Designed miniproteins, single chains, continued (4). Designs and how they scored, part 30

Each design is a single chain, and the fold is of that chain. pLDDT is the mean over its residues in the fold that is shown.

## One batch from the design tools (miniprotein)

Design m13074
Fold by ESMFold2-Fast:
Structure m13074 (fold): chain A 68 residues (1-68)
Amino acid sequence: APSREQVIAVLEELAQQFAGQKSLTAFLQELAERLRAGEISVEEALALIAERLGPWFAQQVRDRIARA
């Protein structure tokens, strides 16, 4: 399974990539902070991404994590 640190890094990269989209970057940054604080698991973070941003975006995150 990917480490919490790897998932946080991917979320931070995506937040930087989408810096012009305030709602998206705020959501990704919030998830990264909640992961860093230990408030949510990696699986919970991925589920929240799928619910909020849809299955396509969740798959992009999973693909990036799998390559890290």
Scores: mean pLDDT 80

Design m13075
Fold by ESMFold2-Fast:
Structure m13075 (fold): chain A 71 residues (1-71)
Amino acid sequence: ASFEEIDAELVEGARREIEEAEKLLKDPNASPQEILAETVVALFLAGPDPELRERARELAKKSDEKIKKMK
């Protein structure tokens, strides 16, 4: 496989994980554990792309805020 193609797939994977975590943040029935798990995966995968990394950081902030409101 091409290294450039693998990088593109990792970036797309990170974007999908960020979108799933953002979806869970908007779901009033989402569990704190689900939100935390998706956010951690998104943060891990977003590393290669600075825009996705910033989105993942904002997502982590929003996840923490939502989890605190659920306590």
Scores: mean pLDDT 72

Design m13076
Fold by ESMFold2-Fast:
Structure m13076 (fold): chain A 70 residues (1-70)
Amino acid sequence: MEEELYKKAVEELSKKSKEEVQKVLEEAEYAIKLAEELKKTADAETQAILERGIRFNEIVKEAAKEVLAK
């Protein structure tokens, strides 16, 4: 569930330094861009896997932004 994943991500990221959280944010954004590019030529099964990965990284991205805003 997205809400549970978000809460866990915020808790884990809150244990890290601001610099480490910033790096996690940048890595999540990069992963989303890469997955979206790969989706353009992927078959339906691969697109479903990539979409799940994008959704996970969007949750991580939002959690990192929340931690950095504190």
Scores: mean pLDDT 82

Design m13077
Fold by ESMFold2-Fast:
Structure m13077 (fold): chain A 78 residues (1-78)
Amino acid sequence: MEKAEKALKLGEEAEKNKDYYTAGQHYLEAGQHYFQNKDYEQAAEAYSKAAEMFERAGDTTNALMAQVAARLARRLAA
């Protein structure tokens, strides 16, 4: 839990600074920690934010991978 929250906060700081690639990496890390803890709703939200950040950074490959991870997490949350 603490690792996921720290990564989420770092992602928010990077996003505020318009460092979208770094924000995407931190949000992806947060999603991975939430997913490992079976907090699938928060994992889905973090992965969705990662996808948006990678898309803003022009990294379409990482954006698509994060979208797939978000969709999987949402299915497990339901």
Scores: mean pLDDT 88

Design m13078
Fold by ESMFold2-Fast:
Structure m13078 (fold): chain A 57 residues (1-57)
Amino acid sequence: SLEDFELEINIGLIRIIRGVARIEGNEKEAEELDKIIEEIEKSKSVELAEEKLKEIL
């Protein structure tokens, strides 16, 4: 569905940001992003994913 696609795109963007944080040595930020991804995956909420991504950006 469109909602599933939107969820995967938002999660994918957060994963990229997490990867950048790890490369830059910001392990604490990467760990916080891991928890955000886990929360989104459990809820399957596009709204939550969008809110979290806005907080990160």
Scores: mean pLDDT 84

Design m13079
Fold by ESMFold2-Fast:
Formats: structure tokens, sequence, C-alpha cells
Structure m13079 (fold): chain A 63 residues (1-63)
């Protein structure tokens, strides 16, 4: 999966990366959310925290 490869190459562990890809395919997050998470990690954010924050926002929106 190209998005999964992009996330893992950016420094995301496989499990959080797969969770982000699943959320993207389900429409819970956008391509912009993926790009923002990658940019954050490139600027020094913790990858696990970045993934968790994106997923938590998606969960809150689904309620």
Amino acid sequence: DPVLERLTQAGFPKEPAEQLVKALKEGRISDTDIDNAITGVQLGADPKQAAQDALSRAEALQR
C-alpha cells in the first residue's frame, strides 16, 4: 500500500501506520491529515503521538 509505505518511510511504526491507512480508507481521516502527521514527524514530533492524535480526533467525530 503506497500510503503505508510513505508513513513507515517517514518514521511511523507499522502498527500506527496501518491504523492511519485503515482510518483513511474508511473516510475517518483525510489525505491532508496524513500529510500533516508526516510533516509533524519530519519536524520532530513523536510518530506514535502524532498517529494517536489523528486517530483520537477521528474517533471523536464518529461518536
Scores: mean pLDDT 78

Design m13080
Fold by ESMFold2-Fast:
Structure m13080 (fold): chain A 70 residues (1-70)
Amino acid sequence: SMGYKEAIESLSSLKNPEFSAEGLARLAKGMGDDDLAKEAEKAAKLAKDGNIEEATKKVQEIAKKLLSKV
């Protein structure tokens, strides 16, 4: 659980929303949270489509939700 907290915080602090979102999707799957994993995959898609502001906002929201579960 502590290891997940550090990983989530590290991923959410990166200035690369596509990489952060993909990392959070993997962590969410590892934690058994398929819904948050799916939302993180959507955030990665937003970043790939050039919607960087919305992707960054979603990354922060998902990280906050995952942190509430560790």
Scores: mean pLDDT 83

Design m13081
Fold by ESMFold2-Fast:
Structure m13081 (fold): chain A 108 residues (1-108)
Amino acid sequence: MDKVKEEARKLLEKGKKYLSEGQYEKAIDYFNKAIELDPNLAEAYLNLGVAYLQLGQYDKAIEAFKKAIELDPSLKAEALRVIASAYNQKGDIEKAEKYYEEAKKLEE
């Protein structure tokens, strides 16, 4: 199990590199590979959501962020902030404000 989780983390880090370079579809491929090896890798879901957000795939982004919170509640503040951004970009200002305030409460 540890070797599979190690490989999943390497795929996550490669995906994060492509994400930082603006190669969003390639980043998604690596995050999906990481999740295939470790379905409990919450950070892979968080970064998958960020990649979907950058591609304007807001509903897929929100689902990925919610899965990240479900797997690792310590990511809740970060995930709620990007969920707020996704709702804002969808034009759902009321939900965006709600998620932003919840994230702020956890950060302060």
Scores: mean pLDDT 87

Design m13082
Fold by ESMFold2-Fast:
Structure m13082 (fold): chain A 76 residues (1-76)
Amino acid sequence: MPDEAEILISLARMYYSIGKLYKKKGDYESALESYEKAIKLLEEAKKLAKDNPELVEEAEKEIKKIEEEIEKIKKE
């Protein structure tokens, strides 16, 4: 399922970018919603890409990055 996993990672990156934009504007609720959507897409991509360790590692790195952004907002 490489194409589907790649599409999900791309969609997750879009939601991450949207979340960062909302965070910059001070709309933390919308930022958190976008980050949560990105993580869900990345978790789904990991399940589909189980036989592709490079894609799994990429998704894991993206998840960690987004989790750090969520923590920064929650500690406001």
Scores: mean pLDDT 82

Design m13083
Fold by ESMFold2-Fast:
Structure m13083 (fold): chain A 61 residues (1-61)
Amino acid sequence: IQQLQQQLDRLQQQLVDRARDLAERVAAGELSPAQVEAAQRELQALTDEIRRVQAEIAALK
């Protein structure tokens, strides 16, 4: 239970950190279209993982 909550907090922090880094690098013009697509795919994967962990926590009563 506590392990899943810690995992959720970690994933949410990673999503925030990576989204901020991506925004900064896009603003700096450092990313190709392929790199932007790859980064967006990674952010989507993190979002999906967060939803899975949330569902696991919700299954615990």
Scores: mean pLDDT 80

Design m13084
Fold by ESMFold2-Fast:
Structure m13084 (fold): chain A 63 residues (1-63)
Amino acid sequence: PVPRPPPSPEEQEVIERALEAVREGRYEEAGRLLAELAKRSDSSVSLEQLEEMLKAGEEVKKK
């Protein structure tokens, strides 16, 4: 495993917007935002990490 730097503040905002979209039931919007982050790649944010964050949001909603 390669150590990955944390996402930049701008990327963190996009991630949080994606999580909000999931909470509102806009799963296509959330997936699209995460795909753009992965491809714009000024940071080493992995798709696996983004999926883990989405699953955490779903677990909170399930409760």
Scores: mean pLDDT 65

Design m13085
Fold by ESMFold2-Fast:
Structure m13085 (fold): chain A 57 residues (1-57)
Amino acid sequence: GKEKAIQLGLEGARYVAQGDYKKATQLLQKGADIAKPVDPELAKKLEKYRKEAEKLA
């Protein structure tokens, strides 16, 4: 649900801070997929962060 998507988003942000963009991208994508049916706005934010992390990988 929404809580799991938020947790994955925060974990993804932590990996971005560590420079692990590949792992960050995976976590942010999973968070976006989980958020999509329950919070489409959160899903769009996580997808935006995933694309930014992917550009740095």
Scores: mean pLDDT 83

Design m13086
Fold by ESMFold2-Fast:
Structure m13086 (fold): chain A 61 residues (1-61)
Amino acid sequence: KEEELRERIIKLYKEALTLPEESRQKVIDLIDKAMQALREGNFEEAEKLIDEAEKVLKESK
């Protein structure tokens, strides 16, 4: 599960780099928070933050 979440974070980060500055910053901020949650072992919180980042990404395309 942790590895799957890390893979999703990497994909989100790469796609975020193609977004306008405002949307890119929002996605990256959520990714940073998700990575912190993973370091703390809070997988549920990390998944929630990743899902939120994915929604921002989709709405910003």
Scores: mean pLDDT 79

Design m13087
Fold by ESMFold2-Fast:
Structure m13087 (fold): chain A 59 residues (1-59)
Amino acid sequence: MDETLERIKKDIKETYNLDLSGLDLEEMKELLLKAGFDPEIVEGIEELLKSRKEKEEEE
């Protein structure tokens, strides 16, 4: 279950009014960059998801 990804999508929708439902990480990253988000914000989201994925692999 991609609960972390779904929470991030919801937070972005509420904060930036962007609907990311149905998108995976790569699609979300591309849409955020297209929408004019700072690369730092996009990288932060990607790093958070990668960190969570690594923890999931160990568990």
Scores: mean pLDDT 68

Design m13088
Fold by ESMFold2-Fast:
Parts: structure tokens; C-alpha cells; sequence
Structure m13088 (fold): chain A 57 residues (1-57)
């Protein structure tokens, strides 16, 4: 699956709030046309902005 690293601190939205810090690695499950993506971090899923992520795989 595609992986990305957080380029700044961000909070993922969804059912549970997930706080990422700069340098955290997430799995990109689905990218949306509006620049948001469904992300997985440590077994939890949430929505984040692709503008705050750099693709690494």
C-alpha cells in the first residue's frame, strides 16, 4: 500500500480524532479528488489533507 510521511502536525478527522506529528508515517488507503485522503495510522483510520503529507512509497 502507498505510504506517506507527515510534513507538519495534523489531526485526522472521522469517528475518532487522531493527532499526527511531523515525521509520523501513515498508510494512504484512498485519495479523494478534493485533496483529502483516507489514512491508516497504528490500526486506526481517519481523513487527512494530502497537502500535509509527502508520498514515500
Amino acid sequence: AMKAVATEDLTLAGGELIHLKKGDVVEVLKEHSDGTAELRYKGKTGLGSMSKLEIIS
Scores: mean pLDDT 80

Design m13089
Fold by ESMFold2-Fast:
Structure m13089 (fold): chain A 105 residues (1-105)
Amino acid sequence: SKRDKAIEIGKKFIEELEALVDRYKAEGRLSDEDYEFVKKQLEALREALEKNKDKPVEEIIGLFEQQVNALIDDLRARGTPAAQELAAEVEKLRNKAIDELKKIA
């Protein structure tokens, strides 16, 4: 279904961002504080997608956009160079996911 595809796109976004954050942490580029913050936000997004998987596809897309935009804003507000670099990478991954979501809406 369109809903299942939207959830799949959201999960792929989470998976790609987790892999990036884990790599930055392993390379010493990311503080424990910034790492834990992003992991917590990704867990919240995963839970939100699971709780709303039966909602209309437009509502799932809106939820995804709202949660990811909030993450970008929060990362920018943290003011560390690593958080700002991550915000730019999240924005790239968001734009890719939104392009895929537009094809199913």
Scores: mean pLDDT 86

Design m13090
Fold by ESMFold2-Fast:
Structure m13090 (fold): chain A 67 residues (1-67)
Amino acid sequence: SNAEKLLEAARAGDAEAVKEYGKKLNEELKDDPEKAKEILIEGLRIAHEAGHEESVRELMRQLLEVD
């Protein structure tokens, strides 16, 4: 799923994959923005804990697009 791939990308520090799967997730969950936010927040937590600053910035940008 796009959610699983996003969280894997966040864990790996792959900012390009975070961008790709975040966009796909937001489109998939266009009618369920709260679920999109939950997944993006989890990705942000994972990337932050792992010290992946570029992925953190991308996830924050995507989260602002939902809200």
Scores: mean pLDDT 84

Design m13091
Fold by ESMFold2-Fast:
Formats: sequence, C-alpha cells, structure tokens
Structure m13091 (fold): chain A 82 residues (1-82)
Amino acid sequence: MKIVGTVAYDPTKNPATGEWMVTINVGKRDGVKVGMKVKITAPDGTEIYGTVVSVSEDRTGVKLDKEPPASIKKGDKVELLE
C-alpha cells in the first residue's frame, strides 16, 4: 500500500553537518520505516528525493539528497517509495 503524506515544516539545514532535513506528517503508525526513500513534489512540479532517518508515531525525519529548491515547502506532497 502506497504511503502518502505532506511536508510538516519547511526544510531546515543542520549547520554542523550541512545536511538538509524535512519533517513529514506520516510515521510508524502509517508503516514508515528508517531507510525508506521518499519523493517530495511541489505544486510547480519540482521534485526532490530523500531518505527516512528517524521515525516517530505520527512524524518522520527525512534527510534530503541535496539542497532543496525554494519551491519545496510545508504542505508539499510526499510519497514513500519503498
């Protein structure tokens, strides 16, 4: 079953590591697991990929593969790939 959610908060950069992170509004109760790939899609069609690094019951932390374009924001569509 395909897990779909949205970006819960705008992407943030960790200043110590340089990693870009997003939080998504689906979690362990939705079947999310650490290591799953995600695709985030903005309303303008911009896409970015990431990997799940932390899972809570209703929230998930995702490490982005690259710096997100300015179009990637809270409310954007998220798809868990596997």
Scores: mean pLDDT 81

Design m13092
Fold by ESMFold2-Fast:
Structure m13092 (fold): chain A 81 residues (1-81)
Amino acid sequence: SVEELDRRALLEAGIPEEEIDAMTPQELFDKSVELGIEDIKIAVEAVAEANERARKQGLTPEEYQRLVREIADRLAAERKA
């Protein structure tokens, strides 16, 4: 269900299960949307940085996908700190 996907996103974001269980369905949805917007922003920034680096290095599709993932992980860590 959509609620299970929202719950998973909140757990992956480090929100305690006890806090998630206390949320109304509306609060759970609103919080997951906030997290989804942040993930989209990280993805856009990671792709932009990876594209700039790929132009200089002539990366393969596999190397490009790895680079995007590494940049996204770095950006996510920086925003959580």
Scores: mean pLDDT 74

Design m13093
Fold by ESMFold2-Fast:
Structure m13093 (fold): chain A 86 residues (1-86)
Amino acid sequence: LSEEELQEMREEFKKFDKDGDGVITLEEFTDYLRRLGFFTGGVEKMFKLMDLDGDGVIDFDEFLLGQIVRRKDPSTPFAKPTEEDK
């Protein structure tokens, strides 16, 4: 990843991390996606996929890995539907 991509991911992480405590809870993750208009039917599954150590929170390293996977496969659960679907 470039420095610009890393900064973009830090910015995204901060949007999920409402309290600025360095971790994302399931509640914060769900709220953020809901505000962006993403479908939330799979949010718990997406969260558990990123929660590698199973402690109920996502740290920046886990979030970073999820973003890297998304960039290699844009069809991952983190991608929203595009207007091109019509």
Scores: mean pLDDT 64

Design m13094
Fold by ESMFold2-Fast:
Structure m13094 (fold): chain A 78 residues (1-78)
Amino acid sequence: MEEDLREAAEEILKGIEEGKFHSAVVRVARKLQEKYSDEEAARMTAIAYRAARILKENPTVSLDEAIQRAREELEAER
């Protein structure tokens, strides 16, 4: 799970930087749906998207720290 979240966040970050954000999010969601339930894939995609935004704004933050912050942010928005 954590490795899939790291890959998802990196893919979305690359998509944001290349101006292909929508395509990156769709690709990530489809890959996660192959391994996880629709609900879990959606949750993981949301975490990955938030982590990618954190990394874009804070390039010195580690990917794992960005994922942790994203997870906490998503849970707070319940």
Scores: mean pLDDT 80

Design m13095
Fold by ESMFold2-Fast:
Parts: sequence; C-alpha cells; structure tokens
Structure m13095 (fold): chain A 55 residues (1-55)
Amino acid sequence: SPALEAEIRRLMERLLELHRQMEENRDDPERVAELAAESDALTARIAELEQQLEA
C-alpha cells in the first residue's frame, strides 16, 4: 500500500531526527531517556507496519 509505505517513511524520518536529538542532548540523561523511549516506540511501530507489507 502506498499509504503504508509513506507512513513507514515518515516514521523512519522521525526516528533519524530522534537519534540526532539524542546526540545533541548527550549531556542531558533525562532528555536522552525520553528520546530513547520514543525511539523504541517508533522502532516497534515501524516493525509492525513492515510486517503488514509482507505477502
């Protein structure tokens, strides 16, 4: 589904941005923990959507 592929792309772009923010906030362990939790949730969601694309 083009819509599903577009959603995966959006989530992957958000994941890359979160990794950038984690590096920028490396000296703030509380903020890094928050970003890491969001990153984990996005990674799980991407995996779910990728599984829906499998024939």
Scores: mean pLDDT 85

Design m13096
Fold by ESMFold2-Fast:
Parts: structure tokens; sequence; C-alpha cells
Structure m13096 (fold): chain A 75 residues (1-75)
């Protein structure tokens, strides 16, 4: 359902926000839009590789859906 997709998107968004913050802390970089954008791009590229390697079935989460969540984190 649309509600289930929204719940998944929110959980993935939380995961990305936490991951970006953790990466920035490890690199000792401030939590700024520029730094967030750079890390989010690196995560997007890594996820694209993973999705390609595992071959998600049709109708499941797509690279496009993951990209939208990353873009939401950049807001």
Amino acid sequence: SMEELREIAEKVKEYFEKTIRDILKEKNLPYTKENIAKIAQEIDEAIRKLVEAFGLPPGEVTISDIKKIIDEVLE
C-alpha cells in the first residue's frame, strides 16, 4: 500500500540521516549542506552498485526510490 511505502521511505531516510552524521563525525567534518550532499552522493553511488549486484525484482525498491530518499535528506 501507499502507507507501507511511506513507512519504508521514512525508515530509509532515518537510516541515511544517521549514516551521513556518523560518516561526518568520523571525518571530523561539520554537518553542513555541502558536506551532506557529498556524502549522500557517495552513498547513492554505493547503493546503485549494490542494487545492480543483487538485482532487485520488478516492483521492489528501485534506485530511483533510493535517490528520492537521499534528495529528501538534503532538504
Scores: mean pLDDT 65

Design m13097
Fold by ESMFold2-Fast:
Formats: sequence, C-alpha cells, structure tokens
Structure m13097 (fold): chain A 59 residues (1-59)
Amino acid sequence: SLEALANARGELERLARELKMKNPDAEITLSQVSENTLKLTIKIGDKVIELTIDARDFA
C-alpha cells in the first residue's frame, strides 16, 4: 500500500540522516527498486552496504 511505502521510506530517511550525522563521509542513497521494495545504499570509502527492505513489513 502507499501508506506502507510512506512509512518505510520515512523510517529509512530517518536512519539515513542518523548514519550521515555519525559518518559525514558516507554517501547514502535511498531508491525504490520495485512496487514494494526499497533499497538503501551506503558507501563509506571502499565499502558498499546495501539494505533491501519489503515495504509491506511497515504496513
């Protein structure tokens, strides 16, 4: 649902802000990769961490 996507996006945006505050050199990207899937990409130096979540878990 749109509400679940909005909730999931809000939580990831909050997490991204906290991570950026603690790691100012981190490059953080939030993207929607499918109807129900959001991806958070965190780049710190040579490290790339990808978190893929199902927005339906935030309904």
Scores: mean pLDDT 81

Design m13098
Fold by ESMFold2-Fast:
Structure m13098 (fold): chain A 65 residues (1-65)
Amino acid sequence: TTTETSRVALPAAQAPAAGFPAPDGKTHTSVSYDAETGKITTTTQHAEALPSGNVLVTVTKTTSD
């Protein structure tokens, strides 16, 4: 099992166009299965509103072997 975490800061108006969730204080989780590799990938996104009007999106991707 491997876990990767990345953070992206961008203007709130651009977050939906980039595929990121709105900063609603909730964690959004999706699970995908890759039939070619047999791996399950769980992607967790957390969006946080910043005082500047930007949003900080934390993406955690966990891949099970």
Scores: mean pLDDT 74

Design m13099
Fold by ESMFold2-Fast:
Structure m13099 (fold): chain A 56 residues (1-56)
Amino acid sequence: SCADLYSQLTSETFGLDTILAVKELQRLFGLTVDGILGDATITALQQFQANKYQCP
């Protein structure tokens, strides 16, 4: 699931799959799960990509 999440978050297409991945990212970082790309969610996305967040 984490490999799928990473793939969706690095996608060049913003669609339904990306919205679902955004909600999953928000859940992982303890943010409000609203599927909206706000500043906090964008920061979490950048940290997820930059720090090579390793899921089990």
Scores: mean pLDDT 67

Design m13100
Fold by ESMFold2-Fast:
Structure m13100 (fold): chain A 60 residues (1-60)
Amino acid sequence: GLSKEVEDLLKYLATQGVSKEKLDEIAEALKGKPKSELKKLRKEYIAGKLTVEEVIERAK
């Protein structure tokens, strides 16, 4: 199963119009990412500081 931090990010990207195929790719890339980095990324995208494309690049 996915962590809560990964699920929250994927839900956010889905609301921004990211495709199911791309979301699956991102989910696979995030399996090895530390929760601390995902929490930092969440603070930035919630604050509106990042575009969808920038969020995806930082998630890789």
Scores: mean pLDDT 77

Design m13101
Fold by ESMFold2-Fast:
Structure m13101 (fold): chain A 102 residues (1-102)
Amino acid sequence: SVEEEIKKVEKEAKEKAEEYLKKGEKLKALEAEFKGKIKSVEIRARKLESQGNLEAGEILSLARMLDYILKKMKENGKLTEEDLKSLIKTVEKLEKQVKELE
């Protein structure tokens, strides 16, 4: 089920973030949190888009754009905790929007 897939993604992301925090790797912990949230949004949006929801298609496109932005920031070697916190806040907004479409 989609709900089981989302639960697994969220659990794995939480466990990975906690492991990085125990090692003092705060930046990697925030990245793991972001990746978990973005995957959850993509799974929810993809399901709704497949059911004909055009707004979900827009959310899916925005989620993919945020993932691409993170990739570019990492390639530039300039990724900060503040950047990741900003990205996480944006993903949380998308998560609220996609849940409102359910």
Scores: mean pLDDT 87

Design m13102
Fold by ESMFold2-Fast:
Structure m13102 (fold): chain A 80 residues (1-80)
Amino acid sequence: MVEELIEILEIQLKKLKDFYKKNKDTLSDEVVKALEETIKAIEEAIKEAKKTKDYEKAMELWKKVEEKADKLSDLILNEL
């Protein structure tokens, strides 16, 4: 179950890094900063989830990532 959560985080990280690489020069500084913070949060969450092997702890990390991703999503929608 922790492994499934890690896989989801890794998929999201790959998508977000690809989006960052393609769009960083066209996005506002505010969106770029939020994107960089979200990428860092996902990387840290993956590292900690792999270390902890505790499902409940991994779920807490996932929730923190979701909060940052929601904020990023709102910022991107406002750019459109």
Scores: mean pLDDT 77

Design m13103
Fold by ESMFold2-Fast:
Structure m13103 (fold): chain A 90 residues (1-90)
Amino acid sequence: MSAERLKESLANPEKLKKIMEEVTKLIREMFERAEELIEKYKPSKEVEQRIVSVVVGAAVLAVAYALEGDLEKARKVLEEGLKRAEELAE
């Protein structure tokens, strides 16, 4: 995470709030899709734990990019996280 980008983002709290609201919605959608994958494929407990770890990690990184004002990188991180979860569930 870039300290310079974070400083710029914090200088515009209205814009930051909108980005955080959007990223929060995308995180919720990713978790809902991950739950659907677990229900569909009924993986082992170990695989389920790996799926959960991947989507939680993606959510943390997405929040970090959102705090930098980088909504596009936040989206890409969440999309990649869901793709990895799908690969693990199959």
Scores: mean pLDDT 82

Design m13104
Fold by ESMFold2-Fast:
Structure m13104 (fold): chain A 60 residues (1-60)
Amino acid sequence: SSMDELLNQALKEMAEHELKEDLEGAQKVLDEALKQLDSRHATFLKQFFKYLEKELEKKK
């Protein structure tokens, strides 16, 4: 589905930003994707972002 494609693209882009330790970039990807995602897909993406925040905090 188009929602699954959008979610998968956002997850990939957010993971690429995490590898660069770019939480601001990951947040921008989240904010743009949330404009188009339904509530279920949005919830999953928000949970993934929270996971990335925690992982990056461990590197400080």
Scores: mean pLDDT 84

Design m13105
Fold by ESMFold2-Fast:
Structure m13105 (fold): chain A 88 residues (1-88)
Amino acid sequence: LLDTLVRPDELLRELLRETGEEREVYTLSEILASILLYIQDKGLIDPEDPNVVDVSDSLLGKLLGKDKFDINDQEGLLEAILKHSTPV
C-alpha cells in the first residue's frame, strides 16, 4: 500500500509544497512522511498531549475535516490522503 503511486489534489498539493519539492505523483509513504514533517515544522503537536495534533485553521485540518487527530492514527491519515488523491 505505501508504495502506491498517487496524484494529489490541489488541497494536498498546497500542503506538500510547504514540505518539499513539487512533483506530479508521490508514493503514499512519501505523502505520509511529508504530512508528518508539516506537523513538526508548523508546531501542530498539542503541548499538553504529544499524541494529539491540533490542526484547526490549518491546511491539514481542511484535508482531514477535523480540528484534532491522534498522531498515531496512521490508518486515518492514509484514508484522508487517499480521499484527496487519485491512484495512478
Scores: mean pLDDT 78

Design m13106
Fold by ESMFold2-Fast:
Structure m13106 (fold): chain A 113 residues (1-113)
Amino acid sequence: SADDERLRKVFEQVVKLVEEGKEQEAIDLLTRYLREHFGLPEELARRVAELIVEAIKASKDPEKFDAFVDRLLDALGLTPEERARFREQIRSAKSKVDLALLLLPAALGVAER
């Protein structure tokens, strides 16, 4: 849909900003998009954006990324089976944009706590 295309383009810009070391600009951009498009409260949108940006940064190092995913899944209280399914899903990501999109529901679940 047009909304899915817009979300993908926003995540492309977020990934670019993170790769350029512009972490705060990436967080601010994603926070505004989540507020305006999904109607999330400011603080919730910002927590989600911070988690997504941290994930993108960690994705450069498999060990750091695995540690990030472990913390995220621990915070969600998932079973070992649910954790295994989630890890398989994120391993199927073909790009940092696809990875960020797959992590969005998990980041929302953590941020709502």
Scores: mean pLDDT 84

Design m13107
Fold by ESMFold2-Fast:
Structure m13107 (fold): chain A 63 residues (1-63)
Amino acid sequence: MKEGFEKNKEKIIEEIKETFLAMVDALDSLNTDLPEEDREKWRQRILENMSKEYEKAKEDLKK
């Protein structure tokens, strides 16, 4: 039971991460007016913010 519960938590965290990546990709597709260098900076910033949220969710599940 406990091992199954932990695998379920890991799967949920992974699905959240995949959803964030899909949203970043969708948002990037809307930035067609930005130069390539600015798009890379924007994408990197969003990915860093998503990583922070992912780590926060991961820590919350440890409590």
Scores: mean pLDDT 69

Design m13108
Fold by ESMFold2-Fast:
Structure m13108 (fold): chain A 73 residues (1-73)
Amino acid sequence: EGARLAALSGAAGAAAGKVGAAAGATQYWDMRESPGANEAAKEAGLRGAEAGGRGDAVATQEYSARAAEAAKE
C-alpha cells in the first residue's frame, strides 16, 4: 500500500537522480578544479541512497538534486 507508493516515488526519484547524475558527470569534468565539490556530491549521493533505502522518496529526490548541484559547483 504505502510501501508500493513509496517504491514508485523512489523509482521516480532514482530516474531523476540518473538524469541528474548524467548532468553531474558532464559538469564533474569542470569540477576537477574544485576537489571539495566531488566530496560534497559524493556525500549527497550517499545520503540519497540511505533515504531511498528507507522509502523516503522526497529526501531521495532532494539529495539527488543536491548531488547534481554540488557537482556543478
Scores: mean pLDDT 55

Design m13109
Fold by ESMFold2-Fast:
Structure m13109 (fold): chain A 73 residues (1-73)
Amino acid sequence: SREEARRHLEEARRLLEEGDYVGALRHVHEALRLDPVGSEPAARELAERLREEGHEDYARGVLSVMAQRLAEA
């Protein structure tokens, strides 16, 4: 549900603030599965932070999953 997606995004934001990018990634992926459109801004933010930290592969993975989920929405 959109409500469940929102809870995943809240947890992802908390983990991102703590520097747990892998944990944040898991929650953003689940949010994108539940509500692709509502989760797009958070997915883009996570991808930007991953690129800044040198994790280009993870950033591309997030953007790829986001694009796929948005195309299916």
Scores: mean pLDDT 82

Design m13110
Fold by ESMFold2-Fast:
Structure m13110 (fold): chain A 57 residues (1-57)
Amino acid sequence: AETEINPGVEKGRAGIRSTDPALQRKGVELLVKLQEEHPNASSEEIAELLKRELEKL
């Protein structure tokens, strides 16, 4: 099918998209921490770091 409507409006928030409130909270906290520790990192780099941290949980 050629209906390739945007599969996801938001991206780089894997933890926040979790239905587990504890994982959502951890995802937000990690996102903030990663942005503070990597101020020059791009949004895509932060998303990759967040993914790696979430894999440890």
Scores: mean pLDDT 63

Design m13111
Fold by ESMFold2-Fast:
Structure m13111 (fold): chain A 80 residues (1-80)
Amino acid sequence: MEEKLERLRELAEELIRLSKELMELAETLEEINRAIAEILRAIGLVLDAELNPEKAEELIEEVERMIEELRKEIEELKKR
């Protein structure tokens, strides 16, 4: 269980790093708000996993999906 929480924390840190990259590429307030929302969601998922360790596996999958989606958004912004 501890190992899954550690993995989730690492994924959340990666999501936050990608969100920072998104903010650097942002041209509008909406894009900045999107990056902030992802950071807040990552924090919320880590807290949920700490309170409900049984959900750690599902939360890891959710964060992985968020990372993949965010990477696509960054690629789209780089095309500008």
Scores: mean pLDDT 75

